# Designed miniproteins, single chains, continued (3): the designs that were tried, part 50

Each design is a single chain, and the fold is of that chain. pLDDT is the mean over its residues in the fold that is shown.

## One batch from the design tools (miniprotein)

Design m9829
Fold by ESMFold2-Fast:
Structure m9829 (fold): chain A 64 residues (1-64)
Amino acid sequence: ASEAEREALLEIARLTMLLMGAVIAGDEEKAERLAEALREAQRLLDEGRYEEAAAVAREAIEEA
């Protein structure tokens, strides 16, 4: 995998862990926001747009 692909996968994994934390905590608003960001990051990853996928995931994590 490229460096950009590895970075995207790492940030998506971090976002997924934060989403699970929000779900467990019952923070429905935060969970919804993180889930939307995860769907967008996954879409960009599937398109091979790794730098954009990483950026979307990272921005959502920073706003969490």
Scores: mean pLDDT 85

Design m9830
Fold by ESMFold2-Fast:
Structure m9830 (fold): chain A 61 residues (1-61)
Amino acid sequence: SVEDAIAAEEARLRALLEESKARHTQWLTDQGYSQADIDDYLARIEKVFERLLAERRAALA
């Protein structure tokens, strides 16, 4: 179904986000950013990601 296809794609995108977060966390740590700054950055990225998924679901309805 379309709903199953959307769910599968969202799961794939979430997996890619987790890989990206891990790489960015390591890079930011290596650059000397504080844990607080890293946490803030990751929270902002997650907020944008959830917004984009919501917009995509609305567009496909």
Scores: mean pLDDT 84

Design m9831
Fold by ESMFold2-Fast:
Structure m9831 (fold): chain A 99 residues (1-99)
Amino acid sequence: DLLREAAVAAIASALARLEGRDPIVAVGFEMRALALGLEAGRGEEVSELLLRLRKAKSEEEILEILMEELGLSREEAEELLEEARRLLREAEERYRKLK
């Protein structure tokens, strides 16, 4: 599901920013989210989600944004957040191996 993958990438970008990771990691995930959103024909919705997630100051605010923008339950939002956290860890491991 391209839209789900786009949402997960968008959340990973927000988490990278909140954790103070290298800015290139957050930008990389934003570009991936937009590319997946465009491929799904949902580029506008993904762009709106990214703009809201850029304003998030905590994981709690990310969950609130996901529930409001995507109509998710709290449990579904928490599942996407954990999937995004896993994706962020995997991307960091791959990036470290390339250095």
Scores: mean pLDDT 83

Design m9832
Fold by ESMFold2-Fast:
Structure m9832 (fold): chain A 68 residues (1-68)
Amino acid sequence: SEEQRKKLLSLIGEILKKIGDIIELEKELEKAKKEGDEEKVEELEKKIKELEEEIKKLRKELDELEKQ
């Protein structure tokens, strides 16, 4: 259905956006590690983990929707 297609595209879009956010945060993390900014490293690692958990939840929703 068109509604199912819209939900699939929305979930895929959210996953792709979060993957992009992780890539940018990983670049900042490497920079912070090189600069020895331990506080920044901890903040960035936490944000990356939170985004990874959000992606995991969205992927489960995508899998369940694709089974229909």
Scores: mean pLDDT 85

Design m9833
Fold by ESMFold2-Fast:
Structure m9833 (fold): chain A 72 residues (1-72)
Amino acid sequence: NAFEKLSKEEREKIYAEFARIVHKLLKENGAKTLEERKKVIDQAAEELRKRHPDIPQEVIDEIREKVLKNLE
């Protein structure tokens, strides 16, 4: 799997795409509370996985956790 050899730069690129999906979903659906924002982040992680099925689950989970930590 090519993604197991992802460089730091490639991981940052995937992270940036994830952040863009989150931003779009927040703008389209709205989120007034921290709990609602966390649900949007979970939804964005699922969308990223569907668009890029060759990205390992662990990479998606790491990106999701990094974004969630920024909310706390």
Scores: mean pLDDT 74

Design m9834
Fold by ESMFold2-Fast:
Formats: sequence, C-alpha cells, structure tokens
Structure m9834 (fold): chain A 102 residues (1-102)
Amino acid sequence: SELRKKVLEILDKTIAELEKLRKQASPEDQAFLDEVITALKKLKEIIENSDEDPETLLRRALAGLEQIKALLDERYEQTKSPVLKKAREIVEKAIEELRKLL
C-alpha cells in the first residue's frame, strides 16, 4: 500500500530527526527523548505488523503522534527546555504531514 508506505516513511523520518536532536541534548532531556523515541518505534512496529486497512493505520499513527505530542507539551511546560521545544516542532510537523494524507 502506497499510503502505508508514506505513513512509515514519515515515522522513520521523525525518529531519525529526534535521534539527531538527542545527541545535542542534556542527559535529562536525552532520557526523556529516549522514552519518546521508544514510543515512536513501538508505534511503527504496530503499523508494520498490522493487517488493518491503510486508512485505519493512518488514523492510528495520527492518534499515537498526538499522544506523544501531549507528553512533549507537558514536559516542555515543566522544563522550558529549548531541545524539547524543537522535539515538539518535529512531532507537530509529522502530525501535519499525516493529516495531509487523510
């Protein structure tokens, strides 16, 4: 499925951008970004291994990213970390790219 392929490509790009950002982060922000990256990798595995239709997989990916964004928003409000602000922007861009596929 072309749609499924595009969803996975967006998730892969998002993971790669967050892994790059992690290398520039403080140890505390690295630990939190590791949790975010792990959650995204689990979301990707669910989508890769699912036999559901591509529209359903797109909606699952979108819901998963919105939950991850909520965690980033909460942590950013507590810390005001510039690295976490950039992480939030990376996830928001992924959400926008997925919404364009609906």
Scores: mean pLDDT 90

Design m9837
Fold by ESMFold2-Fast:
Structure m9837 (fold): chain A 61 residues (1-61)
Amino acid sequence: SAAQEAALAAIRREFMREAARVYEEVEASDLSEEEKTALLGERMRALAAEHAARVAAVRAA
């Protein structure tokens, strides 16, 4: 439906904004390059899981 398409577009936009924020927060942190890489990977995996769950919920409706 048009409502589902709009919801999916909003979810995608929010994911991109959250991903950019996570990247900026990690880069601004006073961590080593290796620690930043590990933290970024962890946070991005969590965001990807949340995004997948939100997309699945919209598609299941």
Scores: mean pLDDT 88

Design m9838
Fold by ESMFold2-Fast:
Structure m9838 (fold): chain A 63 residues (1-63)
Amino acid sequence: GKVDEIIKKMEEVGKKVAKELGKYFGKPASAKVERVDEDTLKVTIKVGDLVLESEVDISALLA
């Protein structure tokens, strides 16, 4: 469905962001996107021991 496409695109963007942050800080970096509820995604970016989390409301993209 549309949510699966949004998750896939956000994972692609997250991987690009993780790659650039990893290069900038000289640390291993990764990105993950998880569905928290019906219209909320959690984006996690790890850079070495640093963990960055954001919750994204996608309800407007589903309307």
Scores: mean pLDDT 81

Design m9840
Fold by ESMFold2-Fast:
Structure m9840 (fold): chain A 70 residues (1-70)
Amino acid sequence: SASETVEEVVRYFKEMTDDVKGKVIKELQEWLSKQPAPKNVREEIDRLLATVEKLRELLEKAKKEQEKKA
């Protein structure tokens, strides 16, 4: 659910350094810049949900990469 995705994002953010958070946010911004502009409220909501899901994915990937380097 969307609530579970938000809880995972919050959990990952609490465990990451500001440097890693900055890299994740930059990658998210680059991904967002490639997405089509929403034309109506439904598409705006869909984009917001996709953005949160993409953020969770990028945070999970960053966590796994940190574990491999340690």
Scores: mean pLDDT 76

Design m9841
Fold by ESMFold2-Fast:
Structure m9841 (fold): chain A 75 residues (1-75)
Amino acid sequence: SEKEKRIRKVLEGARELAAQGRPDIALNAFRIAFRRYATPEQQRKADELLSQARKETDPEKVAELIEKAAEHILS
């Protein structure tokens, strides 16, 4: 679907930003897209993962948490 294609592109961008040492920008970009495309229920479930990502200092782990949050939209 169109929504799924857009979310996958955001995930690719988030992974790249995290690899560049900008996990905060990656997380913010994902939150904007997630708010646009996810239902309120999907947003609530993912919010716990995204809150954990905000506390994480390892960019790789931030990217993993963003990917897990995206599963709530893509599944």
Scores: mean pLDDT 76

Design m9842
Fold by ESMFold2-Fast:
Structure m9842 (fold): chain A 63 residues (1-63)
Amino acid sequence: GPVPEVPQVKFEAPELDFDELAEASVYLAKIVKLEMERNGPGTKIHFKAKTVEEFKKKLEELE
């Protein structure tokens, strides 16, 4: 079975190109880390964004 400390991460970014996805992945990694710190291991994370700016705003909200 899954390791309890590993978070379940689901994100949707259907409108991003490959360069935007690369940039968004950096913000997403930081978002996942902060969400785990707030909610503990095994946290289920679901984030849907249409632009890189939405990932950046989510990161700013968590800081």
Scores: mean pLDDT 70

Design m9843
Fold by ESMFold2-Fast:
Structure m9843 (fold): chain A 85 residues (1-85)
Amino acid sequence: SMMEELEALKEKIEEYLRQNTDEGLENIKKMLEEAIENFPSEHVRELINHMIMVADKVMSAEYRRKVLEIAGETARRLKRKEEEE
């Protein structure tokens, strides 16, 4: 189901966040871009919120700032999609 896919994405994002690497963040960006195409906007917002909450607990301050940049970029892309609907 779509909800099972969403939960699987949350788990993968959490795993990459725990790595505290630029490569992990690039993988998260790709997953979020695919999520914008394949999920309702509400579910993409849930992924962004989950990512920020987990990052606050498991990442260094430097990597948390990078996560916020990714969150902002994803939110802007999501807004463009919502304006098309």
Scores: mean pLDDT 83

Design m9844
Fold by ESMFold2-Fast:
Structure m9844 (fold): chain A 78 residues (1-78)
Amino acid sequence: MDLEEGKKLLEQKKYEEAIEKYEEALKKDPNNTEALTNLAIAYLKLGKYEKAREYAEKVVSLEDKKGAKEIAEAYEKV
């Protein structure tokens, strides 16, 4: 549920609210690559590049190739 709610908030450009939902998901599973991927994207959209990079590096370190691709595609649009 939290991941789906976060995704809807991202689609509505409510990035700070989306971050709260994904942070709750990480409290339950710190290695949830979907939450880490979407946190990287949300922070990128807010212009918080250091936070975006931190979460992106974590996704890459966990070998989530799909998440890494989604983050790279988000960077291409900036």
Scores: mean pLDDT 77

Design m9845
Fold by ESMFold2-Fast:
Structure m9845 (fold): chain A 82 residues (1-82)
Amino acid sequence: SEGLELFEEGLKAFSEGKYEEAIEKLTKAASLLSGKLQSLAWYFLGLAYEKMGKLEEAKEALKKALAIDPDNERARYLLEQV
């Protein structure tokens, strides 16, 4: 699916330190995905925003991840750090 392809492209960009590209791809992926994958996309958006020092955007992305999947422990942990 297009959402899954964009999610994979976003994760690749993130792993390469291309945080702006990761945010672009993961934002599109989050709009196309649902459930745990959508929560995971919002989590990686939060992580990418944190890497760029955009703490307000990071916090909002992590809150969205937890609203979708309250059991996303990685998002909960990161939200406590920002």
Scores: mean pLDDT 90

Design m9846
Fold by ESMFold2-Fast:
Order: structure tokens, then sequence, then C-alpha cells
Structure m9846 (fold): chain A 55 residues (1-55)
């Protein structure tokens, strides 16, 4: 379904963004990484919510 595809694409984008963040910030503290990962997760979740409402 379009919704399942949207969720799968979002999961892939989340994984890619988190992987890139960790790779770009090797000296970042666990606290700093956790905060930034939470921000990315929230952004991806908000995008899914917006696009789901258009289906």
Amino acid sequence: SPLDQLRQEAAQRLTERVTALVAANPDASPEELSRRIAEIDAEVAAEVRRREAEL
C-alpha cells in the first residue's frame, strides 16, 4: 500500500541519516549523539505524519 511504502522509505531515510551523523561526528559524546538522533527521528516522524494525512 502507499502507506506501507511511505513507512519503509522513512525507515530507510532514518537509517541513512543516523549512519551519516555518526560517521561525521566520531568524537561526539553519547549524549550529543542521542540528542541529534532524537531530532532526526522526530523530523522523519513528522514528515511521515504529514504525508500520511495526504493519502
Scores: mean pLDDT 84

Design m9847
Fold by ESMFold2-Fast:
Structure m9847 (fold): chain A 76 residues (1-76)
Amino acid sequence: MEERIAATGDALADHAVAQIKARPETAEVIYDIAKENVDALVERARKEYGPELAEAAQRHGDRVLAKVEQAIEELK
């Protein structure tokens, strides 16, 4: 379970970073979409699997958002 969440998060972060690198003008929109996806994943995990998995999803989601934020900073 945690391996799948981590792998999904890393794939999402890599995809977002690649999109921002290819089209820097979309950086803010991509960040907003990534944040929306993280929030949706956390809510789904909480409803379907309970609070412990929701906490794990939030921690991995925070890592994904941090990577996206780092990529945006590198646009300068």
Scores: mean pLDDT 76

Design m9848
Fold by ESMFold2-Fast:
Structure m9848 (fold): chain A 66 residues (1-66)
Amino acid sequence: MEEKVKELEKKVKENPNDARAWFELGRAYLELGDKEKAIEAFRKVVELDPQSPLGLAAREALEALG
């Protein structure tokens, strides 16, 4: 899990506009119990792609966390 977080952090650092990588990172942070970092990652997905299925899923995740 922690190794997956590092891999996803590297992906979003290399491609900060990769909404899928940000969404996966948000889910990975939730599995670690890091709600604040998960919220930040999901907010990034909504910012990048608000009208896509990923943006809608990220919004649902944010509502569940808020």
Scores: mean pLDDT 82

Design m9849
Fold by ESMFold2-Fast:
Structure m9849 (fold): chain A 75 residues (1-75)
Amino acid sequence: MDEKELEAEVLLALGQMALSLGDYELAIKQYEEALKTNPDTKYRAEILEGLGEAYKGLGKEEEAAEYYEKAKAAA
């Protein structure tokens, strides 16, 4: 596996774990780092969906909607 794809996969998993713990700010940081490390990752749609869930958890509905639309475009 490409090192950048492995890093994106690990950061996706960390973001998902943060979401399950209700740590939405940490989830956002992990997901943003994944996209910075590998913008063209095969996990891009899943990461963008995770960002939408994290922003929704923070009550930021407008940002959440934007990321859900980006996730649909990436799938």
Scores: mean pLDDT 84

Design m9850
Fold by ESMFold2-Fast:
Structure m9850 (fold): chain A 99 residues (1-99)
Amino acid sequence: EEVEKARKEAIENLRKAIDYAEQMKKATPEERRWYRTQVANYLAGAIAAARKISPEVAQKLSRFATEALQYLSDALKNPKEAAEKAIEVLRKALEFVES
């Protein structure tokens, strides 16, 4: 019950992070910083929820979050490809939490 509620919360936060990353693909350079911040905030929320499931789930989600945010930081060199890679990582994180 509590674990199921935490999983739903983590999923909701991950979906929000993916939505902001998708918008970042179409954003101007000035907007990209704001969208990156939104992705980071929702990923923090997902990790907080995951801690209520287990430390192992939270740790794995933290690794996905770190990888995704690193790709978004590379947006200065290739913003579209960087965002696509971040989204791919976040979708894998979502599949992991849903399983």
Scores: mean pLDDT 84

Design m9851
Fold by ESMFold2-Fast:
Structure m9851 (fold): chain A 97 residues (1-97)
Amino acid sequence: MSKEQLEAETLLALATMIVHLARKIADKLEKMGYTEEAEKLRAEIDEVQAGIDKARELLKDPSKVEEALSLAQETYQRAVDVLKKGNELLEKAEKEK
């Protein structure tokens, strides 16, 4: 395994964990009555998941490992941004009492 392939696989594994956490936040928002915010967050999470799936397909071809790593880096950053947005929405929801 190349260093680039290992890095890409690691970033995609981390992004997958973040997607799982973000989906739990969306579920919590929906239970609190923030249905529109939850659905918008889920749409962004689905885009991150599509990026993960595309990067994994690229990793099946050894000639595309650099392209896969670039997409994995971009997808990981989007996953982090979505999780941050979800947490900010959850904090705002909890303050509206």
Scores: mean pLDDT 88

Design m9852
Fold by ESMFold2-Fast:
Formats: sequence, structure tokens, C-alpha cells
Structure m9852 (fold): chain A 91 residues (1-91)
Amino acid sequence: MKVEVTATVLSDDEATFVGKGENPKAIAEAMREAARELGADVRAVYDEKSNTAGVTATGITPEQAERMARLAAEKAGEKNGADYEAKVTEV
């Protein structure tokens, strides 16, 4: 299954991230690693029944949110041995 990470930019200072794919625990770990590289400290959660991982980050710009989504998707794809995709949505 392809790994998909979607960032939703809520403001100039807040974004949420949803990852979908096999092994959501690895996706959650990839999201934490991506956040760490950008200097953010976030807590990720995952649910194996829905193949979903989620993160909320504050103090993050829209540009950092896009970078985090791409980096998290890439890292999760490597961990799962699967193709990956990153998407960014503004509300």
C-alpha cells in the first residue's frame, strides 16, 4: 500500500498531518523524525485498524509544514518499502 502524508495548514503557526499506509507505527516514527529535523517537537499517534497516523504541530510555518510532509512521507516509504506521496492543503 502506498504511504500518503497530508498536511493541513490551519494558520501561519499551526498544521496537522495525517499519514495513511501499512504499518502506521512506522509512519508515526517517520513523522517524529521529520519534525526533529525541522527543530519541532511533536507527538504522533497511530491506529493500526485504520492504517492511520496523526500529528499536530504548533510554531510551524506553511513552508515548514510542506517540508515536514514531504520528509515524513519519504521516511515512511523507506521504512515500509513502499511508494510515497505528500499533499498540502490550506483551510
Scores: mean pLDDT 80

Design m9853
Fold by ESMFold2-Fast:
Structure m9853 (fold): chain A 74 residues (1-74)
Amino acid sequence: ALEKGEEAFKAGKYKEALAHYAEALEKDPTNARAYYNLGEVYKKLGLEDAARAAYQAALALDPEHEEARANLAA
């Protein structure tokens, strides 16, 4: 699910990427990487509040996630 989401994101298939990341979080709701990847998709879609919430969730699960922290600081 996570890997399929990343593949879809790289292909520009953001709606498919969201579905795969949602599936990854259904299987493991503590997956910080899936929340970070959701934030990246929301950012590409211009959904700034959703992106921020996803990055905050990633950072809450993994406080050392530098990329999530950097995106929240911008």
Scores: mean pLDDT 78

Design m9854
Fold by ESMFold2-Fast:
Structure m9854 (fold): chain A 99 residues (1-99)
Amino acid sequence: SPLEEELQKKINEFVKAIEGLDAEELAELARLVEKQARRLGDERIAEAARRLYEAAKTGDPLAIAEAMRELMEAILFSPDKEKTIKILKEAIEFIKSLK
């Protein structure tokens, strides 16, 4: 499906973009993702992003890795792929603005 291909492409871009972030930048990103997900009505992505924010604030790499895994799962299994792609596009642009 073209929509599934676009989603996978955006997930790949998002994962690569996150690799360059420190814990403070990751916390800011998590806040943005939470706000966008809530605005679009995706409470699962919003909750996962909040957990990532909390993990990033601790600076614990294991907690961050676990929260990132949960966020990726929420993204992959979100029922509205178009909405998820929109959240990812806004997140990627935000990451670019941090540099």
Scores: mean pLDDT 87

Design m9855
Fold by ESMFold2-Fast:
Structure m9855 (fold): chain A 100 residues (1-100)
Amino acid sequence: AAARVAGAVRAYDNKIEVRVVATGSRPQIDAALEQSEALVREIADEAKKKGYEVKISTERRYFTAGGVEQGVLRSTIEVKGPKEDIEELAKRLEARLAAL
């Protein structure tokens, strides 16, 4: 069985914030967070291909609550581009994360 994944994406005027929570075994969590990081990087690369200045910051943390293992990914994609393009990138990222 794959990890259970819940992703949240928020668009701002100059950044996209991503939070992914994965629940399962440690290998399942690691796979889900690695897939999530790859999607973040792909969206950042789309922005770069449009000629925008892009900076990514990412952190992972792991914890156990009530005997259940969880992993959390927090990522920030800073994009110097039009707000409408940032919102479209965020929407695509959210849709792709929902498919994990």
Scores: mean pLDDT 85

Design m9856
Fold by ESMFold2-Fast:
Structure m9856 (fold): chain A 57 residues (1-57)
Amino acid sequence: SIDDLIAEISARTGMSPENILTAARLIKEDPRFVDLLRKEGLSDEEVELLVRLAEML
């Protein structure tokens, strides 16, 4: 399920799997990282997928 979620995020955002995992780990460490992702142009839906991935790690 983690690999499937990474593939979905990659398809939606254009981010590499490596960058997706890094972003998810950073969200897990500091929830304020979500604000930086929105500033970089990620939608609320895309951010929600990354938060869900962070909770699964």
Scores: mean pLDDT 85

Design m9857
Fold by ESMFold2-Fast:
Structure m9857 (fold): chain A 55 residues (1-55)
Amino acid sequence: SMAAALAAEAERQRNLAKGDTLLSAARYGREHGVLSQEEIDALEAQGEALRAQAA
């Protein structure tokens, strides 16, 4: 249905945006030394997973 297609596209766009935000946060934390390596790794893993779900 059109409603299902619109919902799927909205979910895809949300996953891409959230993934990009998490990857940007990980990069910022690494560059500024405000996050541990464990925190950076967790943000990168979650961001990559969300981007993969959107593909």
Scores: mean pLDDT 86

Design m9858
Fold by ESMFold2-Fast:
Structure m9858 (fold): chain A 71 residues (1-71)
Amino acid sequence: SLFEETIEKIKKAEEEVEKAFKEKDEEKFLKTLSELDKYLQEVYPKLTDEQQKEVLELVGKLQEKLKKLLE
């Protein structure tokens, strides 16, 4: 399902961002976040209201994690 693929994409992006940060690969870090943002812009309006809420919660968790890594 599109929703399950979206959740998997967010989780994979989180793993790739963590790896890029650990490896100090700024280009990969920024590219991963940019690609996730573009993907979500296309997919988000195709999801149900309930699925959109779950996606926002996961994205919020990723944003909090990024904030802690960059502080």
Scores: mean pLDDT 83

Design m9859
Fold by ESMFold2-Fast:
Structure m9859 (fold): chain A 63 residues (1-63)
Amino acid sequence: HMEEELENLKKKIEELQSKVDEIGRITRDATEKILALEKAGVDPETIAQLADEARRRIREIRS
């Protein structure tokens, strides 16, 4: 039973690591894009929509 518990923990850690990596990627990519768009003078509404989409994706991964 202990070996099964360890295997289950390994899978859970692997899943969490994958989610953390994906969230980090989304956050970095969104931040870089938002900063580039802000520098280019894109309207705040468009920037807000991109931020909302990134937040939605992060919530979906965290679920």
Scores: mean pLDDT 81

Design m9860
Fold by ESMFold2-Fast:
Structure m9860 (fold): chain A 68 residues (1-68)
Amino acid sequence: ESKKASLASGYYILGVGYFTEGELLRRRGEELEKDPSKREEAERLREEGRRAEELGKRYLEEGKKIAE
């Protein structure tokens, strides 16, 4: 069970990390939207945040499957 617990923990750490990064990127993009000169940068950050959240979700799902 040690190997299973270690692997699941690794996936959870990656999942939480990516999900948190995604949230921070999306929030940063929303702040930048307030400045018209930075709208393209804001749009890129929101897109990167969305992709990071999807990656985080996949890692969390894999960790859950391993932990079960």
Scores: mean pLDDT 80

Design m9861
Fold by ESMFold2-Fast:
Structure m9861 (fold): chain A 68 residues (1-68)
Amino acid sequence: SAAASAAARAALAAAEAALRDGDLETVQKHLNEAGRYAAASAAEGDLAGAAEAGRRMQTLKQEGGLPG
């Protein structure tokens, strides 16, 4: 849904801010939240929104050196 994809976007923005602060624990927390919202978005039929969130998550994981 649009609400779930918007929530994933907000979580990803928070993860990006935490990454700039070097707070990897907070980055991982927000990436976990984004993953749950992306899964909810996909379950509601918004596969494009879920895929976009997944790509952004992958970029943040690579930049932070975090496990996949």
Scores: mean pLDDT 82

Design m9862
Fold by ESMFold2-Fast:
Structure m9862 (fold): chain A 65 residues (1-65)
Amino acid sequence: SEEDKEKLKQAYELALQGKWEEAGRLVKSTGLSINEAADILSETLGLSREFAKTVVALALHAAER
């Protein structure tokens, strides 16, 4: 959805600022799987899928701690 795209874009911007826990909480709020979130980020921002998946996984790990 458009709302999920905006949340994931915001999460990426937070991650770039080193705010990984905040980024991870935002990703969790979408309810998307790692693969679903990575696909949306890759398509929306032109990132490689592998890089997008790494960012999503790191953010979720930071929020899990």
Scores: mean pLDDT 84

Design m9863
Fold by ESMFold2-Fast:
Structure m9863 (fold): chain A 67 residues (1-67)
Amino acid sequence: SSLEARREEIREGLRRVKDLADAEELIDEVMERLGIEDRRVSLAILRAVAEEEGLEKVVALLDELEA
């Protein structure tokens, strides 16, 4: 499904995140791609997927941006 394809794109994007700048770019990209206006919703989606994938460092970066 299109939702499964978008989830795969999110996983691939998360695996490329190395720092806070990458994380912010991905938040904005997901907002544009999914039509999300609330940055907090984009961040919550990314955090949930990063946690499912065991990307502990990425989860920490996303938590820092939420603070």
Scores: mean pLDDT 81

Design m9864
Fold by ESMFold2-Fast:
Structure m9864 (fold): chain A 71 residues (1-71)
Amino acid sequence: DELEELRREEERAREAEENIAAEKDLEAAEEAVAEAARLATERGTLAEADPEAAAERAREQFREAFAKRKA
């Protein structure tokens, strides 16, 4: 039955790694959207005076869109 314990530990480790990778991908996507908004604002493509405000708005919109899709 030690083999069953090893299998459970391996499965838990793999699930934890997958969850961490998914969370990192989410954070990376959120930051990519924020950076794109900052660059668009700096280039004058967005009607927004503050690049940091545009970045924060983009992060907020991304979180809301993700929450709606998850619900």
Scores: mean pLDDT 71

